Designed miniproteins, single chains, continued (3). Designs and how they scored, part 79

Each design is a single chain, and the fold is of that chain. pLDDT is the mean over its residues in the fold that is shown.

## One batch from the design tools (miniprotein)

Design m10904
Fold by ESMFold2-Fast:
Structure m10904 (fold): chain A 85 residues (1-85)
Amino acid sequence: DIDKEIDEIRQKVLSLVKPEQREEAVRLINEIKDLIKSFKDPNLQKFAVKALKSTVELAEKYKLTPEQILRQLRALINALKKVLS
């Protein structure tokens, strides 16, 4: 279930950002979720969820700053929008 997988990733992102950044992080994750759900191909949806998960896991592994994490989420949104174009 894509909703469950993205909710788990959302909780992880919220643990990595500052409290004052939580609203922006939720907004970015919700935008990514909406973009992924707009894909009609289930394989493309699964690929996009994996890309989101990998982005967050690498950000934690390499100890990116909260600001860098939010920037990577914005970059992923731009990449997913290009796939829809």
Scores: mean pLDDT 86

Design m10905
Fold by ESMFold2-Fast:
Structure m10905 (fold): chain A 92 residues (1-92)
Amino acid sequence: SVREKIMEIINEAVARVIEALKAAGHDPAPARRLMGVTLLKIQILLLNGEPIENIVALVDALFDELAAQYPELADTFAAIRADTKERIKKAV
């Protein structure tokens, strides 16, 4: 399903963020909690049949917050963000 494909894409993005944080010597737990909240919101939007633009907006908001908290990883997060948004748009 489209929901399963979008959730797969987002879970892959989460894994990439966690790996980048670990590689930089950070405890990934705070970011994992933040991403978990965003994943729950995305699942609710998908269940309600909300437009994909609303899901993309949540991805943008999440990565803005991640870049603010870990500015040294801003370029890495920008790459993950761009890839994730394009994959979501193509999945529908």
Scores: mean pLDDT 89

Design m10906
Fold by ESMFold2-Fast:
Structure m10906 (fold): chain A 66 residues (1-66)
Amino acid sequence: MMEEAERLAEITRKTLLKAGMSEEFAERVAKEILRLAEEIEDPSLLAARQTGVALRAIGEALDREL
């Protein structure tokens, strides 16, 4: 769970930086992913689904902030 979330958080951080977002925003999004994954006590498969949905929601919020 947490190890999978850490990997996803790192990938997301790098993606946001490539998109021109600041390091502060990228870090904030990564922290939110970790928090959501921590809330999910299910296997990595289910955690990945929930994290993906949350990531998209966070991504949409950031896109609106642009």
Scores: mean pLDDT 63

Design m10907
Fold by ESMFold2-Fast:
Structure m10907 (fold): chain A 94 residues (1-94)
Amino acid sequence: LAERAIELARRAIELAEEAAKEKDREKAAELFKEAVELLLEAARLAEESGDVRAQLAVVGAMMALLAATVELELEGSEAAEDAEKALEELVKKL
């Protein structure tokens, strides 16, 4: 559980960073949604594992998603609104 949570969190960070750099709005939205889905799964597995390393990896991924959301907002992307809602739901579960 912990190892899988860390792996998924790391992949979520990579996708979020890629989404923030993506100039195509639809492509950025797709990458960000995938990052959010991976983060949600990582968070669930981290909680089930009780492993502090997995929990810290999820926090790191959440910070990366927040940074990507801010960059998408500055660009005026519609993906920013979807990202905001997904992050709000994630925070409520954590």
Scores: mean pLDDT 77

Design m10908
Fold by ESMFold2-Fast:
Structure m10908 (fold): chain A 60 residues (1-60)
Amino acid sequence: MKREALEARYEAVKALMDLKLYKKAVEASKQINELIKQERYEDALELAQKVLEEAKELAK
C-alpha cells in the first residue's frame, strides 16, 4: 500500500535523523523513494521497516 510505505519511510528516516546518521538517512530515503516510484510498495515497506529496526537497535 502506497500510504503505508510512505508512513514507514517517514518513521525510518526520522529515526536515523534523530540518531544524527544523516548520510544513512538520505541514502535510505533515496532507495525507498525509488521503490515507491516503481510502484513496488511492498518492497518499499519492507526496506523501510528493516531500516527502522536497525535504527532502533542503534538507539539502544
Scores: mean pLDDT 82

Design m10909
Fold by ESMFold2-Fast:
Structure m10909 (fold): chain A 61 residues (1-61)
Amino acid sequence: IRIESPNTDEEYDVPADVSLVDFLKSLFGDEAMLTREPTAVGETVQLVVGDETYDVTLLSE
């Protein structure tokens, strides 16, 4: 996945044994909320963590 904000542009490999939501909560804490679950490669959804918003994009492996 790729996580983007005005201050951040990073790619992460999500482990096969964890959900995307659980992975994001491990990075940003339990306050992290996806606006919706991405279902396709190239789809971008928003992640809200307090006052910060990140764009989360599914990447091809």
Scores: mean pLDDT 75

Design m10910
Fold by ESMFold2-Fast:
Structure m10910 (fold): chain A 56 residues (1-56)
Amino acid sequence: SEAPQAAAPPQLPDDLTPEQVALGLLGIDPEYAKKLLELSPDLPPQVRKLLEEALK
């Protein structure tokens, strides 16, 4: 494996696992998490799945 001089593509700005992100959102305000599911269809599938399962 070689290290290219170009900048690496940014994966996650928070550098957190989807589980931590989902728990954080639910811990802060589950109502806000519901809005994110509706307003942000581009959410990572892992986070979306966890939120939908928790919200039921």
Scores: mean pLDDT 67

Design m10911
Fold by ESMFold2-Fast:
Structure m10911 (fold): chain A 61 residues (1-61)
Amino acid sequence: MEETLKNIDIAIEDFNWDKKEFYERAAKVLENTAADHEAQGRTDSAARLRELAEVFREKAK
């Protein structure tokens, strides 16, 4: 997980992308996906996706 996040940070910097905007959008997608998973009874997956969304939101600060 941490290795994947570091690789994403490197890619964002290489392309001079807006890092904050990227992570904010990614966090929203993860939250929406988590809600869908929870609605389908996949509570473990939903919880994990919400944890990832929080990590992405923290990186967006």
Scores: mean pLDDT 73

Design m10912
Fold by ESMFold2-Fast:
Structure m10912 (fold): chain A 74 residues (1-74)
Amino acid sequence: AEAEEEKKKKERKEIVEKARKGMEENRPDFLSDEMLEEIVESIEAMEEAIDLIEKHASDPARLQAEVDRRIAAA
């Protein structure tokens, strides 16, 4: 059961690393290291959101309420 969590965690880490290297290689001069870290954090947040969606796919009403709550807090 927990093996699925480990697999997702590893896949997420690989996606983040690939994105970071791609941005470093093709980084525009105006993109600072701080901005790059913010983008990486956003990618991590998106990966967490995808995992949350998969976990709550059977309860779309609860997922919608969670999304609405986060938007209201932002």
Scores: mean pLDDT 69

Design m10913
Fold by ESMFold2-Fast:
Structure m10913 (fold): chain A 91 residues (1-91)
Amino acid sequence: MEIDPEELAEALRRRAEALERLAEELERLGKREAAELLRRAAELLREAARAAAAGNIEEALRLAEEAERLVREAREAAGDEALREALEKVL
């Protein structure tokens, strides 16, 4: 199974947009640390999308893994109640 670079890039861009929307809602709820972590994750996903579009799948996956680590840190910083409320507004 070979990954389509353009399809991966599009998926990474959409995820970055979703994380930015989630960050905005978390900041509204006063969860500034979690919001900042998600904004950093979104930027890494945009870099990953650029790498994927260039055919550098290895670099794209490495950057995406780093972004997912920041997402996990953001979830811990936000707490379950705030994360649930923010997700209900984004989804």
Scores: mean pLDDT 83

Design m10914
Fold by ESMFold2-Fast:
Structure m10914 (fold): chain A 78 residues (1-78)
Amino acid sequence: SHGRPWSDEELATLPLDVAVALAEAELAKHPDSYASWYNLGRALARQGRLEEAAAYYRKALELDPDFEEARAALAEIE
């Protein structure tokens, strides 16, 4: 579905720059969606931009504290 968190397979099939660009475009359309922040965090983590990824995972958790995938991703970085 549109605006959902990306799967590992979906993220892995995208070129690094394309993944970030798509995630940024989705966030611009849906800034209140925890999934949009999470997807951008994952794209940035894939590029090795871990400090930025951690910030976006925290923002996703601020919007949805029960989102287990963002908690797991943040714990893997921190």
Scores: mean pLDDT 79

Design m10915
Fold by ESMFold2-Fast:
Structure m10915 (fold): chain A 78 residues (1-78)
Amino acid sequence: TLERTIELLEEVAEKLEKEGRLKEAAQAFNSAGKLYIEMGKYDKAIEFYERALSLDPDNKEAKENLEKARKLLEEKKA
């Protein structure tokens, strides 16, 4: 399920971050954010994209995904 995949990505990302593998951790957080988008949980997606960018500020995919997630959240709140 999507929920199980997200849990595994979060677990892997946290482990990678603790190991200092910051770019790999950022990729895992970015992937978890994308799955939260599929679930309609835009606030959670934003949280994970911001976490990815804190670890890898030059991650263009995470930056673009963050902008899209923010727009989706605004639409949902309207």
Scores: mean pLDDT 85

Design m10916
Fold by ESMFold2-Fast:
Structure m10916 (fold): chain A 68 residues (1-68)
Amino acid sequence: SKEELVARAEELIRRAEEALRAGDYETAGNHLVGAISLASEAEDEELVERAKELARRVGEAAKQAGLP
């Protein structure tokens, strides 16, 4: 259901935030790719934009840390 897709996307965003806090940028990015996919399937544009913005922040943090 749409509600299940949204709940799974929100869980992945939460896990991505935890990974970002831990400095695990690869895990954070992977979770956000999944979150964007699920949120898009659910047609929740606000959730898609939230996940994309967090992905942008993860990418910037990884770049500043000198990670590939």
Scores: mean pLDDT 87

Design m10917
Fold by ESMFold2-Fast:
Structure m10917 (fold): chain A 81 residues (1-81)
Amino acid sequence: MSTLKKIEEIGKEFKEKGLSMEEFAKKVLEYLGKSVTPDTDARSISLEVLKEMAKESEEFKEQALAELERLGDQETLEELR
């Protein structure tokens, strides 16, 4: 519950400030307890994080679908619809 709410706040802040997807993904993965290295590919992290978020909450599913559409990942969009 608290983790999900913090992920929402992080997503809103990154969207408003226009921060990089790498920074967004790192923060979300930290709250999900996933390991991440500085050299990890930002796009791969973002897609994995968005898939995890979409599975945990209906509200996150809607937000994740919007972000995936922005990233242009049509395959993941088809999977999560």
Scores: mean pLDDT 58

Design m10918
Fold by ESMFold2-Fast:
Structure m10918 (fold): chain A 65 residues (1-65)
Amino acid sequence: EAKKYIEKAIEYLKKGDKEKAIEYAQKAAALAVEQGLMTPQEATRLVKAAQEGDIEEVEKIREKL
Protein backbone atom coordinates (compact mmCIF):
# COMPACT_ATOMS: atom_id res chain seq x y z
CA GLU A 1 0.00 0.00 0.00
CA ALA A 2 1.66 3.20 -1.27
CA LYS A 3 0.06 5.40 1.42
CA LYS A 4 1.55 3.18 4.18
CA TYR A 5 5.04 3.58 2.69
CA ILE A 6 4.60 7.38 2.69
CA GLU A 7 3.56 7.17 6.38
CA LYS A 8 6.78 5.22 7.09
CA ALA A 9 8.82 7.81 5.15
CA ILE A 10 7.32 10.56 7.38
CA GLU A 11 8.08 8.48 10.52
CA TYR A 12 11.74 8.06 9.50
CA LEU A 13 12.07 11.77 8.63
CA LYS A 14 10.81 12.61 12.15
CA LYS A 15 13.41 10.19 13.59
CA GLY A 16 16.19 11.83 11.52
CA ASP A 17 16.77 8.65 9.50
CA LYS A 18 16.91 10.33 6.10
CA GLU A 19 18.28 7.24 4.28
CA LYS A 20 15.30 5.04 5.32
CA ALA A 21 12.87 7.92 4.68
CA ILE A 22 14.15 8.22 1.09
CA GLU A 23 13.99 4.41 0.68
CA TYR A 24 10.31 4.30 1.74
CA ALA A 25 9.47 7.38 -0.36
CA GLN A 26 11.01 5.63 -3.42
CA LYS A 27 9.00 2.44 -2.67
CA ALA A 28 5.79 4.49 -2.28
CA ALA A 29 6.48 6.44 -5.50
CA ALA A 30 7.14 3.28 -7.57
CA LEU A 31 4.03 1.52 -6.21
CA ALA A 32 1.78 4.59 -6.64
CA VAL A 33 2.89 5.07 -10.27
CA GLU A 34 2.35 1.33 -10.95
CA GLN A 35 -1.16 1.54 -9.45
CA GLY A 36 -2.04 4.74 -11.37
CA LEU A 37 -2.31 6.79 -8.15
CA MET A 38 0.56 9.14 -9.10
CA THR A 39 2.09 10.52 -12.27
CA PRO A 40 5.90 10.16 -12.69
CA GLN A 41 6.12 13.94 -12.01
CA GLU A 42 4.29 13.57 -8.66
CA ALA A 43 6.51 10.56 -7.80
CA THR A 44 9.64 12.67 -8.47
CA ARG A 45 8.23 15.42 -6.23
CA LEU A 46 7.63 12.91 -3.38
CA VAL A 47 11.20 11.56 -3.52
CA LYS A 48 12.67 15.10 -3.75
CA ALA A 49 10.62 16.22 -0.71
CA ALA A 50 11.97 13.24 1.29
CA GLN A 51 15.55 14.03 0.17
CA GLU A 52 15.07 17.64 1.36
CA GLY A 53 13.49 16.54 4.67
CA ASP A 54 10.30 18.44 3.81
CA ILE A 55 7.86 16.58 6.07
CA GLU A 56 5.01 19.03 5.27
CA GLU A 57 5.29 18.38 1.51
CA VAL A 58 5.49 14.57 2.00
CA GLU A 59 2.34 14.74 4.19
CA LYS A 60 0.48 16.86 1.59
CA ILE A 61 1.33 14.30 -1.11
CA ARG A 62 0.08 11.48 1.18
CA GLU A 63 -3.28 13.27 1.65
CA LYS A 64 -3.83 13.49 -2.14
CA LEU A 65 -3.71 9.67 -2.50
Scores: mean pLDDT 85

Design m10919
Fold by ESMFold2-Fast:
Formats: sequence, C-alpha cells, structure tokens
Structure m10919 (fold): chain A 62 residues (1-62)
Amino acid sequence: SDAEIEAILEEVERRATRLVLEGRYDEAIAFLEEKREEHADDPRFVEALERGIASLRRLKAE
C-alpha cells in the first residue's frame, strides 16, 4: 500500500539522516544502496532512493 511504502521510506530517511549528522556519509550512501537493491522491483522505492543517493554524494563532495 502507499501508506506502507511511505512509512518505510520515512524510516530509511531517518536512519540515513542520523548517519549524515554523524559525518558518516559513506555508510549512509551504502545503506541507501542496499535498500535500493532490496526493493529493486518497486520503481517508487528505486526512484526515491536514487535521488537520496545522488543528494548525499553531492553533499559529501562539497
């Protein structure tokens, strides 16, 4: 369901945010990549996670 997908993405975002706040960008990126692979068959998950990964890579580079 849409609500379940949103809840999972929110939890993933919370975990990634905690890693970023700790300066652990590589671990945050790896975590999002793992979640993308786990949900590779769901285009909404893939799209959201790819945007998150791109954002974190850009943030790390600056």
Scores: mean pLDDT 82

Design m10920
Fold by ESMFold2-Fast:
Structure m10920 (fold): chain A 85 residues (1-85)
Amino acid sequence: MEVKKELEKAAEELSALPNPRLRVRIDLDVETPEGKRERYSLEALVGGETLEEARQAVSDALNRIAEVLDKLGYRYRYRVDLEEV
């Protein structure tokens, strides 16, 4: 599934950053063009030299996920929980 792969890729990219700063949980609710509803959850430990850099990386990852979902024609809603490490 494309959405799941994009979430997993985002988690790997975020976790590859040095110096863990944030634990991120993303709960994603999507509706396909056919009206089917799907739900995904992802956790990642996000690194960065600063806390703001880690937060920016999360924002960038979410924007990339949104771009993929828009390209697929999906409607989406997500919740993001951030916890400082």
Scores: mean pLDDT 78

Design m10921
Fold by ESMFold2-Fast:
Structure m10921 (fold): chain A 75 residues (1-75)
Amino acid sequence: MAERVLGGVAAGDAAAYAEEAAKKVNEEQKKKLEEIAEEMRRLARDPSVSLEEALAAAEEAYKKVEEILKEAEEE
């Protein structure tokens, strides 16, 4: 249970971060952020995903969200 709980929390937190970021950007960037959030929510619900896989996916999601937010500030 511990691995599933930790992986689900990490993926869920990444999804929440993307969802909050989506509220602050234009429509095109919002779609990209919503796609990231949906993928992270799927990982949080999938019991076959390992803790390592979930943590790696969450880390990549955080990087992508930060990149989109940076692009939004520059445009």
Scores: mean pLDDT 76

Design m10922
Fold by ESMFold2-Fast:
Structure m10922 (fold): chain A 97 residues (1-97)
Amino acid sequence: SKESTLISKLIGAVLDLVGYLLEAEFGDEATRERAKKQALETVKDIRKIGKELKKHGSKETVESAAKIVRNVAKLARESGFEDIAKQLEEIAKELEK
């Protein structure tokens, strides 16, 4: 279903984002700059997926997606990526409406 495809895309984007945040925290200078750029692009993808999930997903699926996004926002904040954390928190808030 479209919902199952969107959830798979969300999980993939979240895993990619976690990988980029790890590279941004622990990589050399060039790796960190590239990873930060990739992380910001991945947040845009998560936002797009979130909007589609809100239109096409069940209430339960959308609530689960919001929880996943909030958990990643917490991880980003704890790692010092305040701008990424704020954008993810906004995405979660939109899903929770």
Scores: mean pLDDT 87

Design m10923
Fold by ESMFold2-Fast:
Structure m10923 (fold): chain A 67 residues (1-67)
Amino acid sequence: KVYLEKGVYKAYDVMKRLNFPQGVIDSIPKDTKIVVKADGYYSKSTVGEALAKAKEAGTNEVVLEPE
């Protein structure tokens, strides 16, 4: 898990902190943003699910809800 404050982050920075494989990080569009709606702890699985949901929706904005 990683602690994130409410705000907007580069997907690359969040994925690096959660130790995603480099190949997975490199597969994400460079302009992908992670929008954190509330201060809290976020897991690799939560971020992974949010990334998949954003891809299905055709958006480069990934929204994270607290666990």
Scores: mean pLDDT 78

Design m10924
Fold by ESMFold2-Fast:
Structure m10924 (fold): chain A 55 residues (1-55)
Amino acid sequence: MEEKIEELVEKAKGKSLDEAFRLLNETVQELQKTLSREEVIAFAKEAAKKILDML
């Protein structure tokens, strides 16, 4: 899970706010196919926090 968060944050570096949140949403949509609801929520919260801290 942490590795996926780091990957997303790296991809979001240098992107606009809209593009960063688009990448977050796309990743959440993909993870919903394979992970539990609790895992997806935990990922989304942590990833969003790290993206906002970066911007």
Scores: mean pLDDT 77

Design m10925
Fold by ESMFold2-Fast:
Structure m10925 (fold): chain A 60 residues (1-60)
Amino acid sequence: GDVYAVATKDVSSSSPAVLSFKKGDKLKVLKLYSDGMAVAQDAKGRTGLVGLSDVELFTE
């Protein structure tokens, strides 16, 4: 199945490389990195870097 993440807190970033989201947002994980980062996509189709400490991973 696909890998997803649910946000455990609000994150707001001024960097265009980092994804901003609200607690409870469901994100699709596109790529996982060994440094604790992922590339994810939100429900609006925006993509960016996400810290794995800010989300809970799950599979569908």
Scores: mean pLDDT 83

Design m10926
Fold by ESMFold2-Fast:
Structure m10926 (fold): chain A 75 residues (1-75)
Amino acid sequence: SSSVKKKTQGMAQGLLDALENGADPKQLAKGARTLAVQMKEEGDEKGAKKFEEISKLLEEGNIEEAKKKLKELAE
C-alpha cells in the first residue's frame, strides 16, 4: 500500500542520511536489522527482506551497494 511504501521510504532515507553523515556502518547494520524485524512483525515481509539485505551489506562493509539499495528504497 502507499502508506507502507511511505514508511519504507522514510526508514531508508533516515539510514541513508545517517550513513552519509558519518554514522558507523556496523551500528547502522544493527538498526536496519531491527527495522527488518519490526516490518516482518507488521506483515511487511518484502520490506523486511530488503532491510535484512541492507543490514548484511553494511555488516560486510559493502557501503556503496548498501547506499545504492537505500537510495532505491527512498525514491
Scores: mean pLDDT 82

Design m10927
Fold by ESMFold2-Fast:
Structure m10927 (fold): chain A 73 residues (1-73)
Amino acid sequence: MEEKRRIVRDVVAVYIDAIGLELMGFKEEAKRVKELADRALTALENGDYETARQLVEEAKKLIEEAYKKAGLA
C-alpha cells in the first residue's frame, strides 16, 4: 500500500512539473513527460509497480534536462 501511494505521489509531481515546463515554453519536453506519466499510471493500474517506478524516474530525468537547458538547475 505505501509503495503504491509513494508512486502515485511521484506521478502527480511529474504531471505538475510537466505543466510547469509547458508554461515555460518547453512544450515538446512537457508532452514527453506527460506520456511517461500516463504510461506509469497504466502500469500502476496493472499492479506493475517496478515499471511504474522506472517510467517515473525516466520522466524525472527529462524534467532535470529541461531545467538544465533553461539554466534553472
Scores: mean pLDDT 82

Design m10928
Fold by ESMFold2-Fast:
Structure m10928 (fold): chain A 81 residues (1-81)
Amino acid sequence: SARDESIGLRLFLRASEIGGSKEEEIEKAIPEAVEELKKKGIVDESMTPEEGRELIEFMFETNRELLERGVEAAIERSKRR
C-alpha cells in the first residue's frame, strides 16, 4: 500500500541520516528512527522496530520490481534489430 511504502521510505531516510550509508549501520539506527517518527505522529506508538524494518523491506521490494522493469525495458531498447 502507498501508506506503508511512504512510511518505509521515511523510516529508511531517517535511519540513513542516523546510521550513514552502510546497510548494517542503517539497521542499527532503525529503532531510533521508529521512536522519532512516533514522536512526530507519523507512526503509531505501538510500532516495533521489527515492524519498521518490515516496512522498509516492503518499500524496497515494491521499488525493486519497478527498478527491475526499468532495467528490462532499457535492455530491450539497447538490443539492435
Scores: mean pLDDT 75

Design m10929
Fold by ESMFold2-Fast:
Structure m10929 (fold): chain A 77 residues (1-77)
Amino acid sequence: SMNEKLLKEIEEEIAEIEEEIKRLESQPLTSEKVARIVGLEIRKTVLEELKETIERAIKEGKEYPSIDAVAAEAIKR
């Protein structure tokens, strides 16, 4: 299923973002690092919304043809 593949890819990207945030937080904070962490947290929030949208679609028996279709549906909320 395309939804299952997209879900896995999103989960992997969320994990990578969480690792990068932990790496940055383990170092002395600068304004540049804080801005980077904020950007990563925003990216993670968007991906979590896409994940929720795909999980709902799987439960409802709906399939999305692409990540762009998932994003379009998530934005409607």
Scores: mean pLDDT 81

Design m10930
Fold by ESMFold2-Fast:
Structure m10930 (fold): chain A 96 residues (1-96)
Amino acid sequence: DARERGRRLLEEAEELLEKAEELLKEAEEAFKKGDYEKAIELAEKAIELAKEAKRLALEAMRLGVEPLRAIGLVLRAIGLIEEARLLIEKAKEKLK
């Protein structure tokens, strides 16, 4: 059932995104402590999880399952990726 498959994809996307958000918070704390290399590593890991969450949400959207929830997860993933990318740039600047 495409609807059940789509719901499972959205649930997995949400779990991955929550994990990515926790990794980004850890990256921000590492940055505050001056652990810039660790901040970069954690932020890069957060980006990879957010990219996977975005892929799953887009697949659920393609299946026509809960399009508003799917769009919300895609936008949340994009925002997290941008925030993590900016943190990486700031951390790299500190390592100069």
Scores: mean pLDDT 90

Design m10931
Fold by ESMFold2-Fast:
Structure m10931 (fold): chain A 57 residues (1-57)
Amino acid sequence: KVLEEANKEAEKLGLPPVAIGPREYLKTAIDRSLERARERGDKEALEVAEKMKQILD
């Protein structure tokens, strides 16, 4: 399930677990992680962060 993968990747990105925290805070943190992942060229982190944003949307 994508949620479990997203939580593992969130820890790598320095984000809180998707199941914890207010939705808007998580969307903002995910947007920041998307930008950092693009800067690093980390395709896996980029895909996971984008999926997390879609789930919250």
Scores: mean pLDDT 68

Design m10932
Fold by ESMFold2-Fast:
Structure m10932 (fold): chain A 60 residues (1-60)
Amino acid sequence: SKEELLKIKKEAEELIEKYNAKIQAAIAAGDEAKVNALTDELNKELAKLEKEAEKIEKEL
């Protein structure tokens, strides 16, 4: 449903916000390994949400 798609979009926005804060902290600390790990985690989580949204869109 449209409501479920909006919920996924909000969850994605909140994840991006949260991970960006952590990534910025890691950059400030000079922790390149942590920056890479957090970026990979964010991309993986966003890919999951995109797949969920695609499944919902196919049912519309």
Scores: mean pLDDT 83

Design m10933
Fold by ESMFold2-Fast:
Structure m10933 (fold): chain A 74 residues (1-74)
Amino acid sequence: MSLVERARELAEQAIAEIETLAKAGDLDGVFAVWDRFTAEFNRLLAEASPEEQAELLRIMTEAFGRIADILNAA
């Protein structure tokens, strides 16, 4: 699996977990998932080539937007 594929899977898992926790009103759980996601994503960025870094940052930006939408709806 490529770093980009791993990043996409991490983002989708984090979004799904955060959506579930936010709907349940578990803000502590949301922050725990967010911290884990950002730590793992930063590790992937450190391993990435310049081309992969551009795509990873795009994936992260889209994930932040989707998470913000979820939190605003909750």
Scores: mean pLDDT 83

Design m10934
Fold by ESMFold2-Fast:
Structure m10934 (fold): chain A 100 residues (1-100)
Amino acid sequence: MIEEIRRLAEELRAYEAEVAALTPASAAGDPEATRREVDALFAALRARNELLEAAKELAEEAGEEYKKRFEELLKKLRNGADFDEILEEIEEMAREIEEE
C-alpha cells in the first residue's frame, strides 16, 4: 500500500507537470499539444482516483483515527481544496502509518 501510494503520487505529479507544460501551446490551438494535454489529463485523473482508493484502504486498515482523517481529506477535496495539498497530506498519513 505505502509503496503503491508513493508510486501513484510520483506518476500523478509527472502527469500534472506535463499538463502544465502543454497548456500554453494547447491554448494557442496546437492540435498535437491539445491531444497530449488531454492524454496527460486523463492519465492524471486515473492516477488520482487510484491514489484515493489506495489511501482509503490504507487508512481503513490502520484504524478509525486514520479513517476519520482520510474522510476529512475527502471533505476538503469536495469543498475545492487543491489536490496537491490533499496529496501531501495523504503522503504524510502513509508515512506516519509506516513508522508506527
Scores: mean pLDDT 82

Design m10936
Fold by ESMFold2-Fast:
Structure m10936 (fold): chain A 63 residues (1-63)
Amino acid sequence: SMEERRKEAKEYAYKTVKSLLEAGASEDQAFEATTQLLISRGFSEEEARKIAKEALEEVLKER
């Protein structure tokens, strides 16, 4: 389903954001890089930004 695809994308985005922040990237850099990654995987810019933002917020809440 589209919901399952979006959930899997969020998990992948979470891992990407976490790795970038641990490597010393800023929140803005991690967000933008993750957004571009999701666009390259076939998500629209709007959906990619939403998923990337949700992933970033989730990573930050766990720190």
Scores: mean pLDDT 83

Design m10937
Fold by ESMFold2-Fast:
Structure m10937 (fold): chain A 87 residues (1-87)
Amino acid sequence: KVEEARELLKEAIKTLQKVLEKMGYTDFAKQLEKSALKMLEDPSRQKEMAKGLKELAKYLAKKNPEYADELKEAAKKAEEALRLLES
């Protein structure tokens, strides 16, 4: 349950990082990876991170149609992780 949510969050983080790098936000992508991976090790913060990753992915998808499919996939994984953490 918690481990499955953690793997989904790792996949969402990795997808967002790759898309941000493709958009030229290399420094932001590195900061996101460091912050998110650190939060991922704290079970009390995993729900907060899942919500944040979902909202970030949705926002970026709306603003960047060329990466929308990859970003929507990241948002789905974050939402699935959130559901697992809430069950």
Scores: mean pLDDT 80

Design m10938
Fold by ESMFold2-Fast:
Structure m10938 (fold): chain A 64 residues (1-64)
Amino acid sequence: ADASARQLEIIRLMSEALNSKDLAEIKKLLEELRELGVSDEALEQIAQHLAEHHGVSVEEILKG
């Protein structure tokens, strides 16, 4: 019943999708975060964090 818990699960799934190079799945997960009310600023911060940890660019994550 907590939206924050779901946001954390989606972030975990995004990390796993990056490890498998599934950029299409990452794009879907970003859209789901937006549906949950995550701001564009927060989405950019999440994308930067994932890019830094996985050695990919923010543009790759946001655009697929």
Scores: mean pLDDT 73

Design m10939
Fold by ESMFold2-Fast:
Structure m10939 (fold): chain A 83 residues (1-83)
Amino acid sequence: MDEELEELAKKVEEAYSKLSEEDQKKIEELISEFSKHVINGDEKGAKESKEKTISHVEKHAGKEAAEALGKLLDAYREQAKAS
C-alpha cells in the first residue's frame, strides 16, 4: 500500500480541520467537481478543477497543504486511468 499517499492525506486532513466550515464546504465542492471530470474522462476539466482547488487551498491553508492535496488528486486521477 502507498505509505506516501497516507502521509499526504494526514497533512491535508490536519490543515483542513483548521479551516472555517465555509472554506471546508467550498473545498468539498471543488473536489467533487474534480472527481466528476475524472470519472467522465475529461482530462482538461480535471486539470482545471485541480488547479482551482489547489489555488483555494493555498490561499486559505498554505502552500504545503496545497502541494499535498495536489499529489493526492493526481494519484486519484492516475488510479482512475488504470484499467
Scores: mean pLDDT 79

Design m10940
Fold by ESMFold2-Fast:
Structure m10940 (fold): chain A 92 residues (1-92)
Amino acid sequence: MTEVTAEAVIRAPDAEAAERAVVLTVEELRARGATDIRVEVLELGETSVRFRITARFAGGAEEAARAVEEAVRRGAEAAGAELVELRVEARE
C-alpha cells in the first residue's frame, strides 16, 4: 500500500470553479483506484484554491504519484481551471 500526500494550487475564474476543481479531483482519484481519500482546503480565494490531498493506492510509489498528478490535472481542466503548483510525495 502506497500513501500519497499532495498539495496543489489551482487558479479558477471564480470560487465556484475552484471548489468544482477540488470535487472533480476527488472523482478522478477514485476512478484511478485511490482509497482513504482525505482533502483539506488550506486556502479558498475568489479565484484560487490551495488544498492538500492524502490517499492510498495498491500499487507502487511512482504509479501512485503519477495517478495523483493526472487526477489533479484532469480535475482542474474539467473545472475550467489552471493548475499553478503541484507537489506530490509517495511512500510505501
Scores: mean pLDDT 86

Design m10941
Fold by ESMFold2-Fast:
Structure m10941 (fold): chain A 60 residues (1-60)
Amino acid sequence: MDPEELQREVDIALMRMYRGVLKASGDKKGYKVAEEELKRVEEGKITVEQAIKRVNKEIS
């Protein structure tokens, strides 16, 4: 498997877990932003670390 493809699959899995945690905690705003950032991770545009940072910036 291509190392970049493997890293993207790991990033997608981690982002899905993070989204799930936000949903479980009742953070509806964070969940919505996490869903949008997950799509960017799936498209290979950003890493999971960048996605999490963006979610954290939007939730106070």
Scores: mean pLDDT 78

